# Designs tried in a protein design run: designed miniproteins, single chains, continued (5). Part 56

Each design is a single chain, and the fold is of that chain. pLDDT is the mean over its residues in the fold that is shown.

## One batch from the design tools (miniprotein)

Design m18054
Fold by ESMFold2-Fast:
Structure m18054 (fold): chain A 77 residues (1-77)
Amino acid sequence: SRAEEFARRVGEIVASSTDGEEIAEKVKELLREYKLEEALKVLEEKMATLDMSDPANLEEMLLAVMEAVREEELKAA
């Protein structure tokens, strides 16, 4: 499914870098590619509020984004 492919690509991004800000920017680009506008807003809010160089903040952002992606997928179905 599209959501499974998105989750796989997020996992590849996380595995490819040790820089939380780089990971966040790449996930942002992926959300734009998939046109997931609600999840993109969640990511932008977290990036504006939290320091992505902190692993705990990066994890919080990724969990919030994945929840928003799931909700947006359910609305599209």
Scores: mean pLDDT 80

Design m18055
Fold by ESMFold2-Fast:
Structure m18055 (fold): chain A 84 residues (1-84)
Amino acid sequence: SPIEVNEEGAKENPEDASAWLGLGRSYYNAGELEKAAEYYEKAIELDPENEDSLKNLAKVYEALGDKEKAEEYRKKLQEVLEKK
C-alpha cells in the first residue's frame, strides 16, 4: 500500500524531510489525520521553511478542527513566502 511504501522510505531516509512529507500525505489520503499531522510535523522539524509541509500541516489541522494550530502554520507559511 502507499502507506507501507512511504513508511519504508521514511525508515530508510529518516533525515529526508521529503520522506516524512510523503508519509504524511499517505496518511492524509487514508483519512488518518492525526498520523498525517504527526509526520508532517517531522517534515518541518527537518525543513522548517518547506512550503509544502507547512501548507499541508495547516490543512490537516483545519480538517482536525484545530483552528489555532491551523492558523499558526498558515502564519508560518506566509512568513516564509514574504521573506523569499
Scores: mean pLDDT 83

Design m18056
Fold by ESMFold2-Fast:
Structure m18056 (fold): chain A 65 residues (1-65)
Amino acid sequence: AEVERRVAEMERNLDAGLQAALDAGYVTPEEAERIRRVSRPQIRAAAESGDSSTLVGGLPRPTPA
């Protein structure tokens, strides 16, 4: 259940971030849907790896990559 718990947690955070970004006009509904779609497999992979702060498509997380 660890992977499921991680996925749910990450999805919850992504949803909250996308919702806020949509409401603020940071992203279009089309972009939000695309981020959600491509983030799902990334979230699963991150949960498998135990990495919870990689590259979620949402929020102003400074990424030095």
Scores: mean pLDDT 68

Design m18057
Fold by ESMFold2-Fast:
Structure m18057 (fold): chain A 55 residues (1-55)
Amino acid sequence: MLPATPEQREEAEKLIKEAEELFKKHPNDRKAIARAVGLKLRGIGLLVESELAMR
């Protein structure tokens, strides 16, 4: 996958990492889990949009 911009990829990686840390630190906190899932989805969305922009 060739990202449209390095900034988009870097931001996506930061969101995914933040989500993973939240999930590991608060595995039994439903609010933290919901937020972590949201952050992961946002990160994945940025990566997908970056790939589509390359077409």
Scores: mean pLDDT 72

Design m18059
Fold by ESMFold2-Fast:
Structure m18059 (fold): chain A 68 residues (1-68)
Amino acid sequence: GAAAAQAAADARGTQARNSVLEEMEKIRKKLVEEGKVEKPEDITSFEAAVLLQAERYGAPETAAELLA
């Protein structure tokens, strides 16, 4: 059972990580489309993570202020 439990935990961790990375990529693309930045790479992984957390907490404007 231990190997199966570890594989399930690893799969959940991979899915969570991929989900976060996909949401961060969407935020980068959205900011480029809105004209707030010229290119996705102008947004650091840290800044994208902060914006993602702010959206999840329903306060995206607060994260935008932190980036300004």
Scores: mean pLDDT 65

Design m18061
Fold by ESMFold2-Fast:
Structure m18061 (fold): chain A 60 residues (1-60)
Amino acid sequence: TELEEILREIAAEAAKVPDPEEQAKVAVKLIKERLGVTPPLADDKDPEVVLLATYLQLTV
């Protein structure tokens, strides 16, 4: 779906940052900018957790 494509693009952009904790911060910023939502668990240090929680919030 379009949401899955956007989240893949966000994940790819965040992956350019070598530090996982900074990757999570980049993912949060891009989710807010591109999807207009504040992700649940925005303070989590794992970018995969942030992305998955965002997907679940928008699809459930």
Scores: mean pLDDT 76

Design m18062
Fold by ESMFold2-Fast:
Structure m18062 (fold): chain A 80 residues (1-80)
Amino acid sequence: SFEEFKKRVIALLEEARATPGLSEADRAALDAAIEKIKKAKSIEEVIDVATEAIALVAGTQPELAGRLAREVLRARREAL
């Protein structure tokens, strides 16, 4: 379901924001993405917001960003 997909993506981003050594800018980007996803009305909105936040994190934490991208795709397949 769409609600299950949103819930899973939010949980993934909340786990990511708890990463040790994460910059304040990356943490703020993840926090903003979580709030936008809570308000999202479509699968496309969730994916767009998550992708933008992951792209920002990739500049400083490429391994974390790659893992998040794979986990978002998995959440889409399992929840939808």
Scores: mean pLDDT 86

Design m18063
Fold by ESMFold2-Fast:
Structure m18063 (fold): chain A 79 residues (1-79)
Amino acid sequence: ALEERLAAFDAAALAAIEARAAAMRAAGVPEEEILAVMGILAGRAAVEIGEMLREHDPELAAEAIALGRARIAAAEARL
């Protein structure tokens, strides 16, 4: 089901973001840069969720994609 696929993707995306943040902290990357990278990864995950929704709810899909892109742009502006 779509809900099951969304839940699985969300869990995997969260785990990947957390693992990336932990690796960056271990490497001595500044927290400000880590937060920006996490923002980019979270925004990309939101775009992917939107793509998964496209055939089921095109309006919600468009909103999720737009919000994800806005998050990426805001995070990139901090780098």
Scores: mean pLDDT 84

Design m18064
Fold by ESMFold2-Fast:
Structure m18064 (fold): chain A 58 residues (1-58)
Amino acid sequence: SLAELHQEVARRLAPRLAEAGVTADSGPPLDILREAHRWGERILAVENGEPLPAPPPP
């Protein structure tokens, strides 16, 4: 699934994300899809040297 793809990409970039101070947050299954999408956005930001996207409001 798209969520699994995003999770796999995030996992492969985990060392780089950790260096940037970004960690994965675990949530309910339905929230995993949204988190996977945000991880993709954060991964792109890290690779491009751009500021991380703001977290969504609670």
Scores: mean pLDDT 59

Design m18065
Fold by ESMFold2-Fast:
Structure m18065 (fold): chain A 79 residues (1-79)
Amino acid sequence: STIEGPLFAQIVKEAKEKGLSREEIKEKIREYFKLQGIEEKLTDEDIDEIIKIAEEALENKKYEEATEKIQKLIEEKAR
């Protein structure tokens, strides 16, 4: 997928606007990966890294760079 940067940035933005906890944000991201069939291959630490990448993209608007970073992490972990 080529949309992970904008998608996760939007998830983090909406969750923060709704006052959701970090654990609720992590659950939303895990649900995305469950639909992709790779949730079990990602650690809690991997999800935290994805949130950090998404938060950085919200600040700097570099969504394509965020997508590349997230895709690289997925490729390394989903083997």
Scores: mean pLDDT 81

Design m18067
Fold by ESMFold2-Fast:
Structure m18067 (fold): chain A 116 residues (1-116)
Amino acid sequence: MEGRYVSANLSEEEKEEILRLVEEALALLEAGPDDVANVRAAAAHLRRAAELLGKSDAATGAALLEFIDWLERQLEAGRLSAAQAAAALKALAEFIRALVEGRDEEEVEFPLPALA
């Protein structure tokens, strides 16, 4: 539970910005989970959140960015539906929220690239 590497090195302003980006992404995914444009907009918010996390935890930030990039490529190729991508992004948003709030990462499911 304690000892979250990412939360230890983030300012309160950075935590607030990440949580705001997560909330905006979740709102987009709730409004139109089958809308590719909403899914891509949510991915952009989560990409920004991952970049901010990378300032504190470069490895976690890089892994999150790679996952988002993979997911966007699958959407572009038509290999993943908007709804499947939305579900993955919701799980990612909850994972990012948990990291920032200092919750045990085991309490949130990291979305696996095996969604394809």
Scores: mean pLDDT 76

Design m18068
Fold by ESMFold2-Fast:
Parts: structure tokens; C-alpha cells; sequence
Structure m18068 (fold): chain A 82 residues (1-82)
């Protein structure tokens, strides 16, 4: 279920944010906003997986490896539904 995967991903990012630094929290919050928009406005599992992989690459480039992995895990689950 697409909505369940996205909601679980939001929960994992929110939990990670509790122990992150202030600047890392800002980056994580932006990812959460993007996911919330995707949940609200819809889209295909393929489109969401692509978005999450792109966001993961961006987060990884800024040293947010754990947040990037959470998004990659979600993308893999979405790809199995497409």
C-alpha cells in the first residue's frame, strides 16, 4: 500500500530528526514536507520512488546518510508495487 509506505517513511524521518543537529533537522523537515505533498496530491508508485531516490541522493551529498537510506528503503518498496 503506497500510503502506508509513505506514512512509515515520514515516521522514520521524524524519529531520526529527534536526535539530529539543528541544520540536519532543517534538511529532514524539507524531506518530510515533500513527502507530505506527495501523499496529499497523489502520484504513481513509480513517480514517488523516483522522487525519493533523487531526494536520498541529495541528502547523502550533505552527509545525511541515515535519512538517505530511509528514503531508499521506501523507494525500493514502492518499486515493488509498480
Amino acid sequence: EVKEILEETLKRLSELGKTATVDQQAAIALAIINLSIAIKYGGSPEEWAKLLRRNAETLESFGLTEAAQILRDAAEKLEKLA
Scores: mean pLDDT 77

Design m18069
Fold by ESMFold2-Fast:
Formats: sequence, C-alpha cells, structure tokens
Structure m18069 (fold): chain A 86 residues (1-86)
Amino acid sequence: DNGLAEALNRLGHALAAMGLYEAAIKAYERAIEIGDDKIKAEALANLGRVYAAQGKLEEARRYYEEALRLDPENEEARANLAEIEA
C-alpha cells in the first residue's frame, strides 16, 4: 500500500531527526519493500542521507544512485549525489 509506504517514509524522517538512525533505516527499508518506484526512490534518498550523516559516504552514494535509477527527477538524490561527487 503506497499510503503505508508514505507513512513509513515520514516515520523514518522523524526517527532520523531524533538521531535514531537504526530505527529510521528499518522504516525506510519497509517503505522500499511495499512502495512504488517514486516512494522507493524517496526512501533510498533518505537512506543515503542517514548514511551520509554517519560519514558513510560510499554507502550514501550508492543509495542516491539507486534512487535516481528509479526516479531520475528525485531532486534530493540528485543534489546530494552532486555534493558527494564534487
């Protein structure tokens, strides 16, 4: 259900804002399992941000690249990938 996938993305965002990165990752992973390509791309971009916040830039880059593979218009993934590749 895309509605549930969107809710899981919002939950992941809230958890990440609280610094609860492991819980945020689990929420985003569930959103990826059940969402459409647009929602999966949003969740993948959000996973990239969580890994980047932890200094794991190679993992972050892979998530942004996969997000853009599913949704080339994902502005978040595009901007953050450009920052890593600069």
Scores: mean pLDDT 85

Design m18070
Fold by ESMFold2-Fast:
Structure m18070 (fold): chain A 50 residues (1-50)
Amino acid sequence: MSSEEISRLIGRGFSVGSDDPFQGVIDAGKSVKEELAKLKKLEEEERKKL
């Protein structure tokens, strides 16, 4: 393993989790929730089309 790989790992931690790693999880959760809502809307549109 190169020291560059370790530096990159630490850098990723700083870049992503400088505040809190849960910050990213929360954002991802919101994204997933919106995708699920879109799916539901698509199904409703199918029903509306019928």
Scores: mean pLDDT 64

Design m18071
Fold by ESMFold2-Fast:
Structure m18071 (fold): chain A 70 residues (1-70)
Amino acid sequence: SLEEELKKLLKEEMEVGAKLTGLVATYISALKDPSTSEEEIEKLKKEIEELQKKLDEITAEINKLKAQLA
């Protein structure tokens, strides 16, 4: 059902959002650590961008399903 698909997407949104929050905290910590290489900072930045894109895609699909459920 559309409701079961929505439940799955809402759970995925929560999980991806939690991962993004943790990764942003790691990125901020890395920026404060003078021993962190520029390569590690760029890797974290890329991972944040990839997770943000995934979160945006999940949110778009949730909105689409909500519209179908009225």
Scores: mean pLDDT 85

Design m18072
Fold by ESMFold2-Fast:
Structure m18072 (fold): chain A 80 residues (1-80)
Amino acid sequence: SEARKKKIEELFKKAEEYLEKGVKALEEGNKEEGMKYFEKAQELLEEVSKIGTPEEVQAVLKRLREKYGKKIKEAIEKLE
């Protein structure tokens, strides 16, 4: 249980890093690089879904949405 929670937190931090890189790439006009980083973040979230309970997975997704949802939306809107 404790080891699983630690691994989930590790995966969450790596997903955050890729989301930040993705947003930065989109803000710089590099759509291809931004989407590639978001794909890497999605792969890490899939790993969380394999090891986490439904409650742990939902908590991770909520944290990412609350912290990055607006940033991602604003970065995408700047591409229009």
Scores: mean pLDDT 82

Design m18073
Fold by ESMFold2-Fast:
Structure m18073 (fold): chain A 61 residues (1-61)
Amino acid sequence: MSLAEASEIAAEGVRLSATLSPQEVADLVRKKLLEKGEDPEFADSVARLVERIARERQARA
């Protein structure tokens, strides 16, 4: 997978945080990266980053 594709998946997860919980968007991002053949450790790292961003956005709303 290209870095651009991983970045797009992460950005989509952050956008979905407007309607989904941080945990739900993290789960979707991890699942999507794993389906694309990314390393599980990398997928978990990206999912945790997206969850953190989603939580920060909800706290500021």
Scores: mean pLDDT 78

Design m18074
Fold by ESMFold2-Fast:
Structure m18074 (fold): chain A 96 residues (1-96)
Amino acid sequence: RARELALRAAELALKAGMLAVKVGTGESLSGGIAAALQGIGGQFNAEHFPTDEGALEAARDALGGAENAIRYGRGEAVELARRALELAREAMELAE
């Protein structure tokens, strides 16, 4: 359970960061950005992160993207970032 929440937090944090940088500048979502967002989701799975510790480390590393999205993003990017931070905190609580 902690691993699942951490992987979801990492996914949302990186997606939020990417949206804040690229879409927050007023640009339309390009096919390249859409493909990159899908690629992020595919990278955070149980096969690549078989341990709770590894998943939590991935979530912590990705939180910088969520913080950036809250600071510079708007709308959807900020909502994804806040959700990522909530999931990361829940995952860390469960891992204790």
Scores: mean pLDDT 65

Design m18075
Fold by ESMFold2-Fast:
Structure m18075 (fold): chain A 60 residues (1-60)
Amino acid sequence: SHEEAIEEARRLLEEIRKLDESLAPLRATVEFLLEELEENPVTEAHRRLLEQIREEVERA
């Protein structure tokens, strides 16, 4: 679960990097989340943030 969250965050970061610069704020959010997940346990807040990021990437 923790490893899966990190893997999903890394995948989302790569997808965002392929998209328009208009998503630069979203990229910063994913980079912050990756740093959090590498040092801290996964929380419900982290999972919610991953879901929000994923939805925004899919809408772009």
Scores: mean pLDDT 76

Design m18076
Fold by ESMFold2-Fast:
Structure m18076 (fold): chain A 83 residues (1-83)
Amino acid sequence: SDALLRAALELLRQALELLEQGKVEEAKRMIQKAGVLAVTSGTPLAPEITALLTEAIKLLEQGKVEEAKEKIREAIRLVERAL
């Protein structure tokens, strides 16, 4: 569903803004919700998107915010390719 992928895209963009503000827990919630929407969309890219988002969450748990942001940007590029 294009609508679900667009919603996932907006959540990932919001997650990046939240990370710039130091709001890590709010960003993690947006990332988790975006992953669910990607899977529910039925896109064949869902496994790659969810793998990147899982790595982003793991990096945030380790305090590696800049590395997590790069994984989120990679996920955004895959969501844009799926649209």
Scores: mean pLDDT 90

Design m18077
Fold by ESMFold2-Fast:
Structure m18077 (fold): chain A 55 residues (1-55)
Amino acid sequence: SKELDVAQKILDEAAKLETEEEALELVKEMAEKYNLSEDLYKRTKDAALQIIKAK
């Protein structure tokens, strides 16, 4: 699905970032641009933050 492809792309880009603030801004911008559902936005945001915390 297009929404899942966008979510995966967000996570791939978040893995290149260093701070939680940068990751949150990326997820917000991409969610607004591609009209992600509230549920998918929340799950993608949580996953992106976990990627940053794991560094």
Scores: mean pLDDT 83

Design m18078
Fold by ESMFold2-Fast:
Parts: C-alpha cells; sequence; structure tokens
Structure m18078 (fold): chain A 55 residues (1-55)
C-alpha cells in the first residue's frame, strides 16, 4: 500500500513536469501510471496523488 502510494506520487510529479514542458505523451503515460498505482494503494490517500497528476 505505502509503496504504491509513493509510486503514484512519483508518477504524478513526472506527469505534471511533462505537462509543464509541453510533453503531452509523457503526461498521459505518467498520469495513467499514477492513477494505476493510486488505485492499488487504496482510495483516500491514493486519490490525493491521482489529483496531483490530473491538474
Amino acid sequence: AEEYARKAEEYARKAREALAAGDAESFQRYGQLAGEYAKKAGTEEAYRYARQAGG
């Protein structure tokens, strides 16, 4: 659970960096990975990380 939450946060940050750089493909890829790990980590805390990716 905690490992998945950490992975979700890492991919969410990478997705936001890719979005800021104008890299739509990396944004989509990292956003999807963040969402998948967030889903595995459990709902409450994981949803927080998914929201960071979805901004």
Scores: mean pLDDT 74

Design m18079
Fold by ESMFold2-Fast:
Structure m18079 (fold): chain A 68 residues (1-68)
Amino acid sequence: GAATAEEAKRLAEEAARLAEEAGDEKLKQGSINTIKAAEEAKRTGDSTVARAALGEAKKLLEEAKRIK
């Protein structure tokens, strides 16, 4: 639902910020792509896309947190 898409966007935005601070351009781009997917899921109401975006956002945030 919309709450899932909004959580995905929030986590992906944090991952993008951490990736930018770490200088990881690929991780930053992946995070930006995930933000766009979450926005599309919110617009279309597609719960499958929302869940996929949430899973991707969690993975990207975990990777970003591993970078000191």
Scores: mean pLDDT 82

Design m18080
Fold by ESMFold2-Fast:
Structure m18080 (fold): chain A 56 residues (1-56)
Amino acid sequence: SAEGEALVEEAVRVAKDSKNPEAIKAGKAAVVYAQSGRLEEARRYLEKAKELAEKE
């Protein structure tokens, strides 16, 4: 889906741009969930990744 593809792109970017290992792991999880069509889990992990990346 378009939403799933957008979530993958954003999650990949967060994982690549972050130097926080926890943010990278959360971003990778968001990619896997988005690719599997599990958009609620993808959004949750992406939000966590963004929060961790910002606070590092």
Scores: mean pLDDT 81

Design m18081
Fold by ESMFold2-Fast:
Structure m18081 (fold): chain A 111 residues (1-111)
Amino acid sequence: IDEAGRALKEGDYEKAVEAFKKAIEKDPNNGRAYYLLGQAYYKMGDYEKAVEYFEKAIELFGENNVDAYILLGKAYYKMGDKEKAIEYFERALSIQPDNPEAKKLLEEAKK
């Protein structure tokens, strides 16, 4: 995860994707690896794959992962699905009502 996390931080998203996929092969229940793989695809502009991996991360982490809901909303917004984006930002706020990023993104999506 250290090498994969470094690749993600350095902007080497293809290397990050490969490393996180290997982490998932070793531990298919590694919700964090799915979350980070979703982030890598989001940064690469592959919003459909980002959604798939964030949904898997939520399944493994449980429903209280605020960051995963925020990123799901952002990915749907980038795909032009404002209604889904609003739903996921509202879900993030239902878990953490004072989350400043989710509040800002919700107001932006409603415009």
Scores: mean pLDDT 81

Design m18082
Fold by ESMFold2-Fast:
Structure m18082 (fold): chain A 72 residues (1-72)
Amino acid sequence: SEIEELKKKAEELLKKAEEYAKKGDFKSANRYLQEAKKIIEEIEKLGDKETAKELRERLKKIQKLGVKVALQ
């Protein structure tokens, strides 16, 4: 399904963000977090609020590593 494909993409982006954050590359980590956030918003728009919530919690944990996501 479209949601399953978006979920997989968001999971891969979050994994890359966490990897770069752990290496101290916060610029790259932030870029991947921003991309993941856009995919998570699309999942929520498609009606899967639970999947979006789970992915946002993972994003929040990565942000606690000192990486800031640009707010708009």
Scores: mean pLDDT 81

Design m18083
Fold by ESMFold2-Fast:
Structure m18083 (fold): chain A 87 residues (1-87)
Amino acid sequence: KKIEEEIEYLEELIKEKEELKLYVGVAKAYIELAKLYKEQGELEKALEYLEKAIEYAEKAIELGINPEEAKKLLEEAKKLKKEIEEE
């Protein structure tokens, strides 16, 4: 129940952050959402959300928006994606 509520909250938060062009926040939220889907055993959805996190982190880097934080999020998302793919 709590994991489902956390997923719903993060999905709503992502939509809001996308509207406000908060790309670093969007990338971070997608990483957290991917971790929750991984815990639920929904690896396909986890991978999809990690791809989204990578996309938004790369956009933030390209636009110069918090590029150091965005680079760390990019590394985290790529590492987690590789861990799931190697399963």
Scores: mean pLDDT 81

Design m18085
Fold by ESMFold2-Fast:
Structure m18085 (fold): chain A 92 residues (1-92)
Amino acid sequence: MSEYVKKLEELAKELIEKETDPEVKNAISGVMDVIIDTVEESKKQGKPVVFHLPSDSPVGKKVGEVVGEEDLVNLMEAIFDVIREEFKQRKS
């Protein structure tokens, strides 16, 4: 497992432990699984780990259109912010 994936798992665990909403916890866990699967598949194929985000997406506006493996922690933090705002809107 890569160093960046370990950092991402540690961040996700910390965010999940601090969160009180079970739905937000579940959403964070699901996103973490997708990111890890993408990283592992890219490495298996010998390809660079790159996430392409639409510039107009909420996440893309926070971290940019192209996210590499070294930015996985920043990507996860941006996704957490988007998930939290989405669930806040649903409670309104």
Scores: mean pLDDT 75

Design m18086
Fold by ESMFold2-Fast:
Structure m18086 (fold): chain A 66 residues (1-66)
Amino acid sequence: SMIEETRRVLERAKKLYEEGDEELALSFIDMLVGIAKSTGDEETLRLVAETLEELGYHERAEEVRA
């Protein structure tokens, strides 16, 4: 399902962030945001915002919710 694919991508992004590759992690997240906004997938945007909050990107999380 789209949500399971979203969770898989977010899990990879979290791992990249933990390994110190912040730019690549945010790149994967930005790709998900673009796809979700294009398709109106509010559940994916919610999961992305929650992940950004967990990683400390509070401003980016608010931008995703807008």
Scores: mean pLDDT 83

Design m18087
Fold by ESMFold2-Fast:
Structure m18087 (fold): chain A 80 residues (1-80)
Amino acid sequence: MSREELDREVARALVDMYIALAGNAARQGRTEEAVNLLKTAIDLAVEAGLPLEEVKQRIEDFASRYPELKKAAEEALKEV
């Protein structure tokens, strides 16, 4: 595995972590925090050179399983 491949895999893991944290925040009624966590995931993906479509699909898939996250996902993706 090259350094670039390792960096992208680390970025994917961090994106998934922030999406999971956003889901937890949304379930606790902390919608603003959830939006900020999703925006951080998107920013990390962009900085790491991950396709925006990939991070959008990850967020949308997670929101489909956790309805509490749908509003935060809509707000975060609106600015992309």
Scores: mean pLDDT 81

Design m18088
Fold by ESMFold2-Fast:
Structure m18088 (fold): chain A 119 residues (1-119)
Amino acid sequence: MVKLEESGGGTFAEGSSVTLTAKVSGLNFSEALISWWRQKPGEPLRLVASISPDKSKITYDEEVKGRATISVDYSKQTATLDLKDLKKEDTATYYLVVSGIVDGKPVLAFGEGVQVTVV
């Protein structure tokens, strides 16, 4: 079973930064597509950042481009999202989403989400 353990949420001051982390188990992390998504109050779920299974392709949503950095520690099976220069509009629930292979079958796994509130 794939497990995603997210942390780093809380209440943050406008103009500060946040580091969200997630530890993944139950799949080969180096073979997984790793992505961070967020859902703002009253809005649909949207992509924030993603990194391909081999770290060859990184993408960022235009709303966070230049402020966000996605990184992966393959040895620890940990993904991080660093978001700087926080705006009140960054208030959202943030989710790690992992697409990978378990027992030869494709799986899509979601974290439970971490709340980020910017004041």
Scores: mean pLDDT 83

Design m18089
Fold by ESMFold2-Fast:
Structure m18089 (fold): chain A 74 residues (1-74)
Amino acid sequence: SVVDEVLEEAEARIEEIRAQLEAGKISVQEATERLQALLGEAHARLRAAGVPQAERLRVLAHIHALMEELLAAA
């Protein structure tokens, strides 16, 4: 499903951002900007696919929680 694809892609991209941040290749500011872009792309993709609003909000909340966890650890 599009929801599963969006979640899998988001989780993979968040892990890439984590790895780059831990390696000192990007700043916390750059990580934050990339994560915000990722969240915006996920929202747009879910809307374009016609995912119902309630389900979109749950998916985006999950992605946002992963972002917050990464940034809190930085």
Scores: mean pLDDT 86

Design m18090
Fold by ESMFold2-Fast:
Parts: sequence; structure tokens; C-alpha cells
Structure m18090 (fold): chain A 57 residues (1-57)
Amino acid sequence: EKKEVLLLSVTKYAKSLLEKGKSEEEIKEELIKLLVDAGVSEEEAREIVEKALEEVK
């Protein structure tokens, strides 16, 4: 499903941002905005970003 592909991509990007020293809050805001700008709903964007951060922790 498209959600699974988005989750994998977001997880990899979130991991990269954490390695650069960005805080979890900054990463959440940047990734949610990126997904919404790409046409994902705000609610779905939040779910994907939260799952991605759980996987990276």
C-alpha cells in the first residue's frame, strides 16, 4: 500500500535528521509539513510521522 511506502521513506528521513542532531519535535514539524505539502492529509501525516519516530527510537 502507498502508506507502507511513505512510512519507510519517512522513517529513513527521520533517522537522518536524528543523526544530524535535530530534536524529535523539530523532526515531527518538518515531516508533517513536508507530507501535507505533498498532498497527504494532516491527520494521516501525523500518523505516519509518529510511527516513523517509534521505528527510529
Scores: mean pLDDT 79

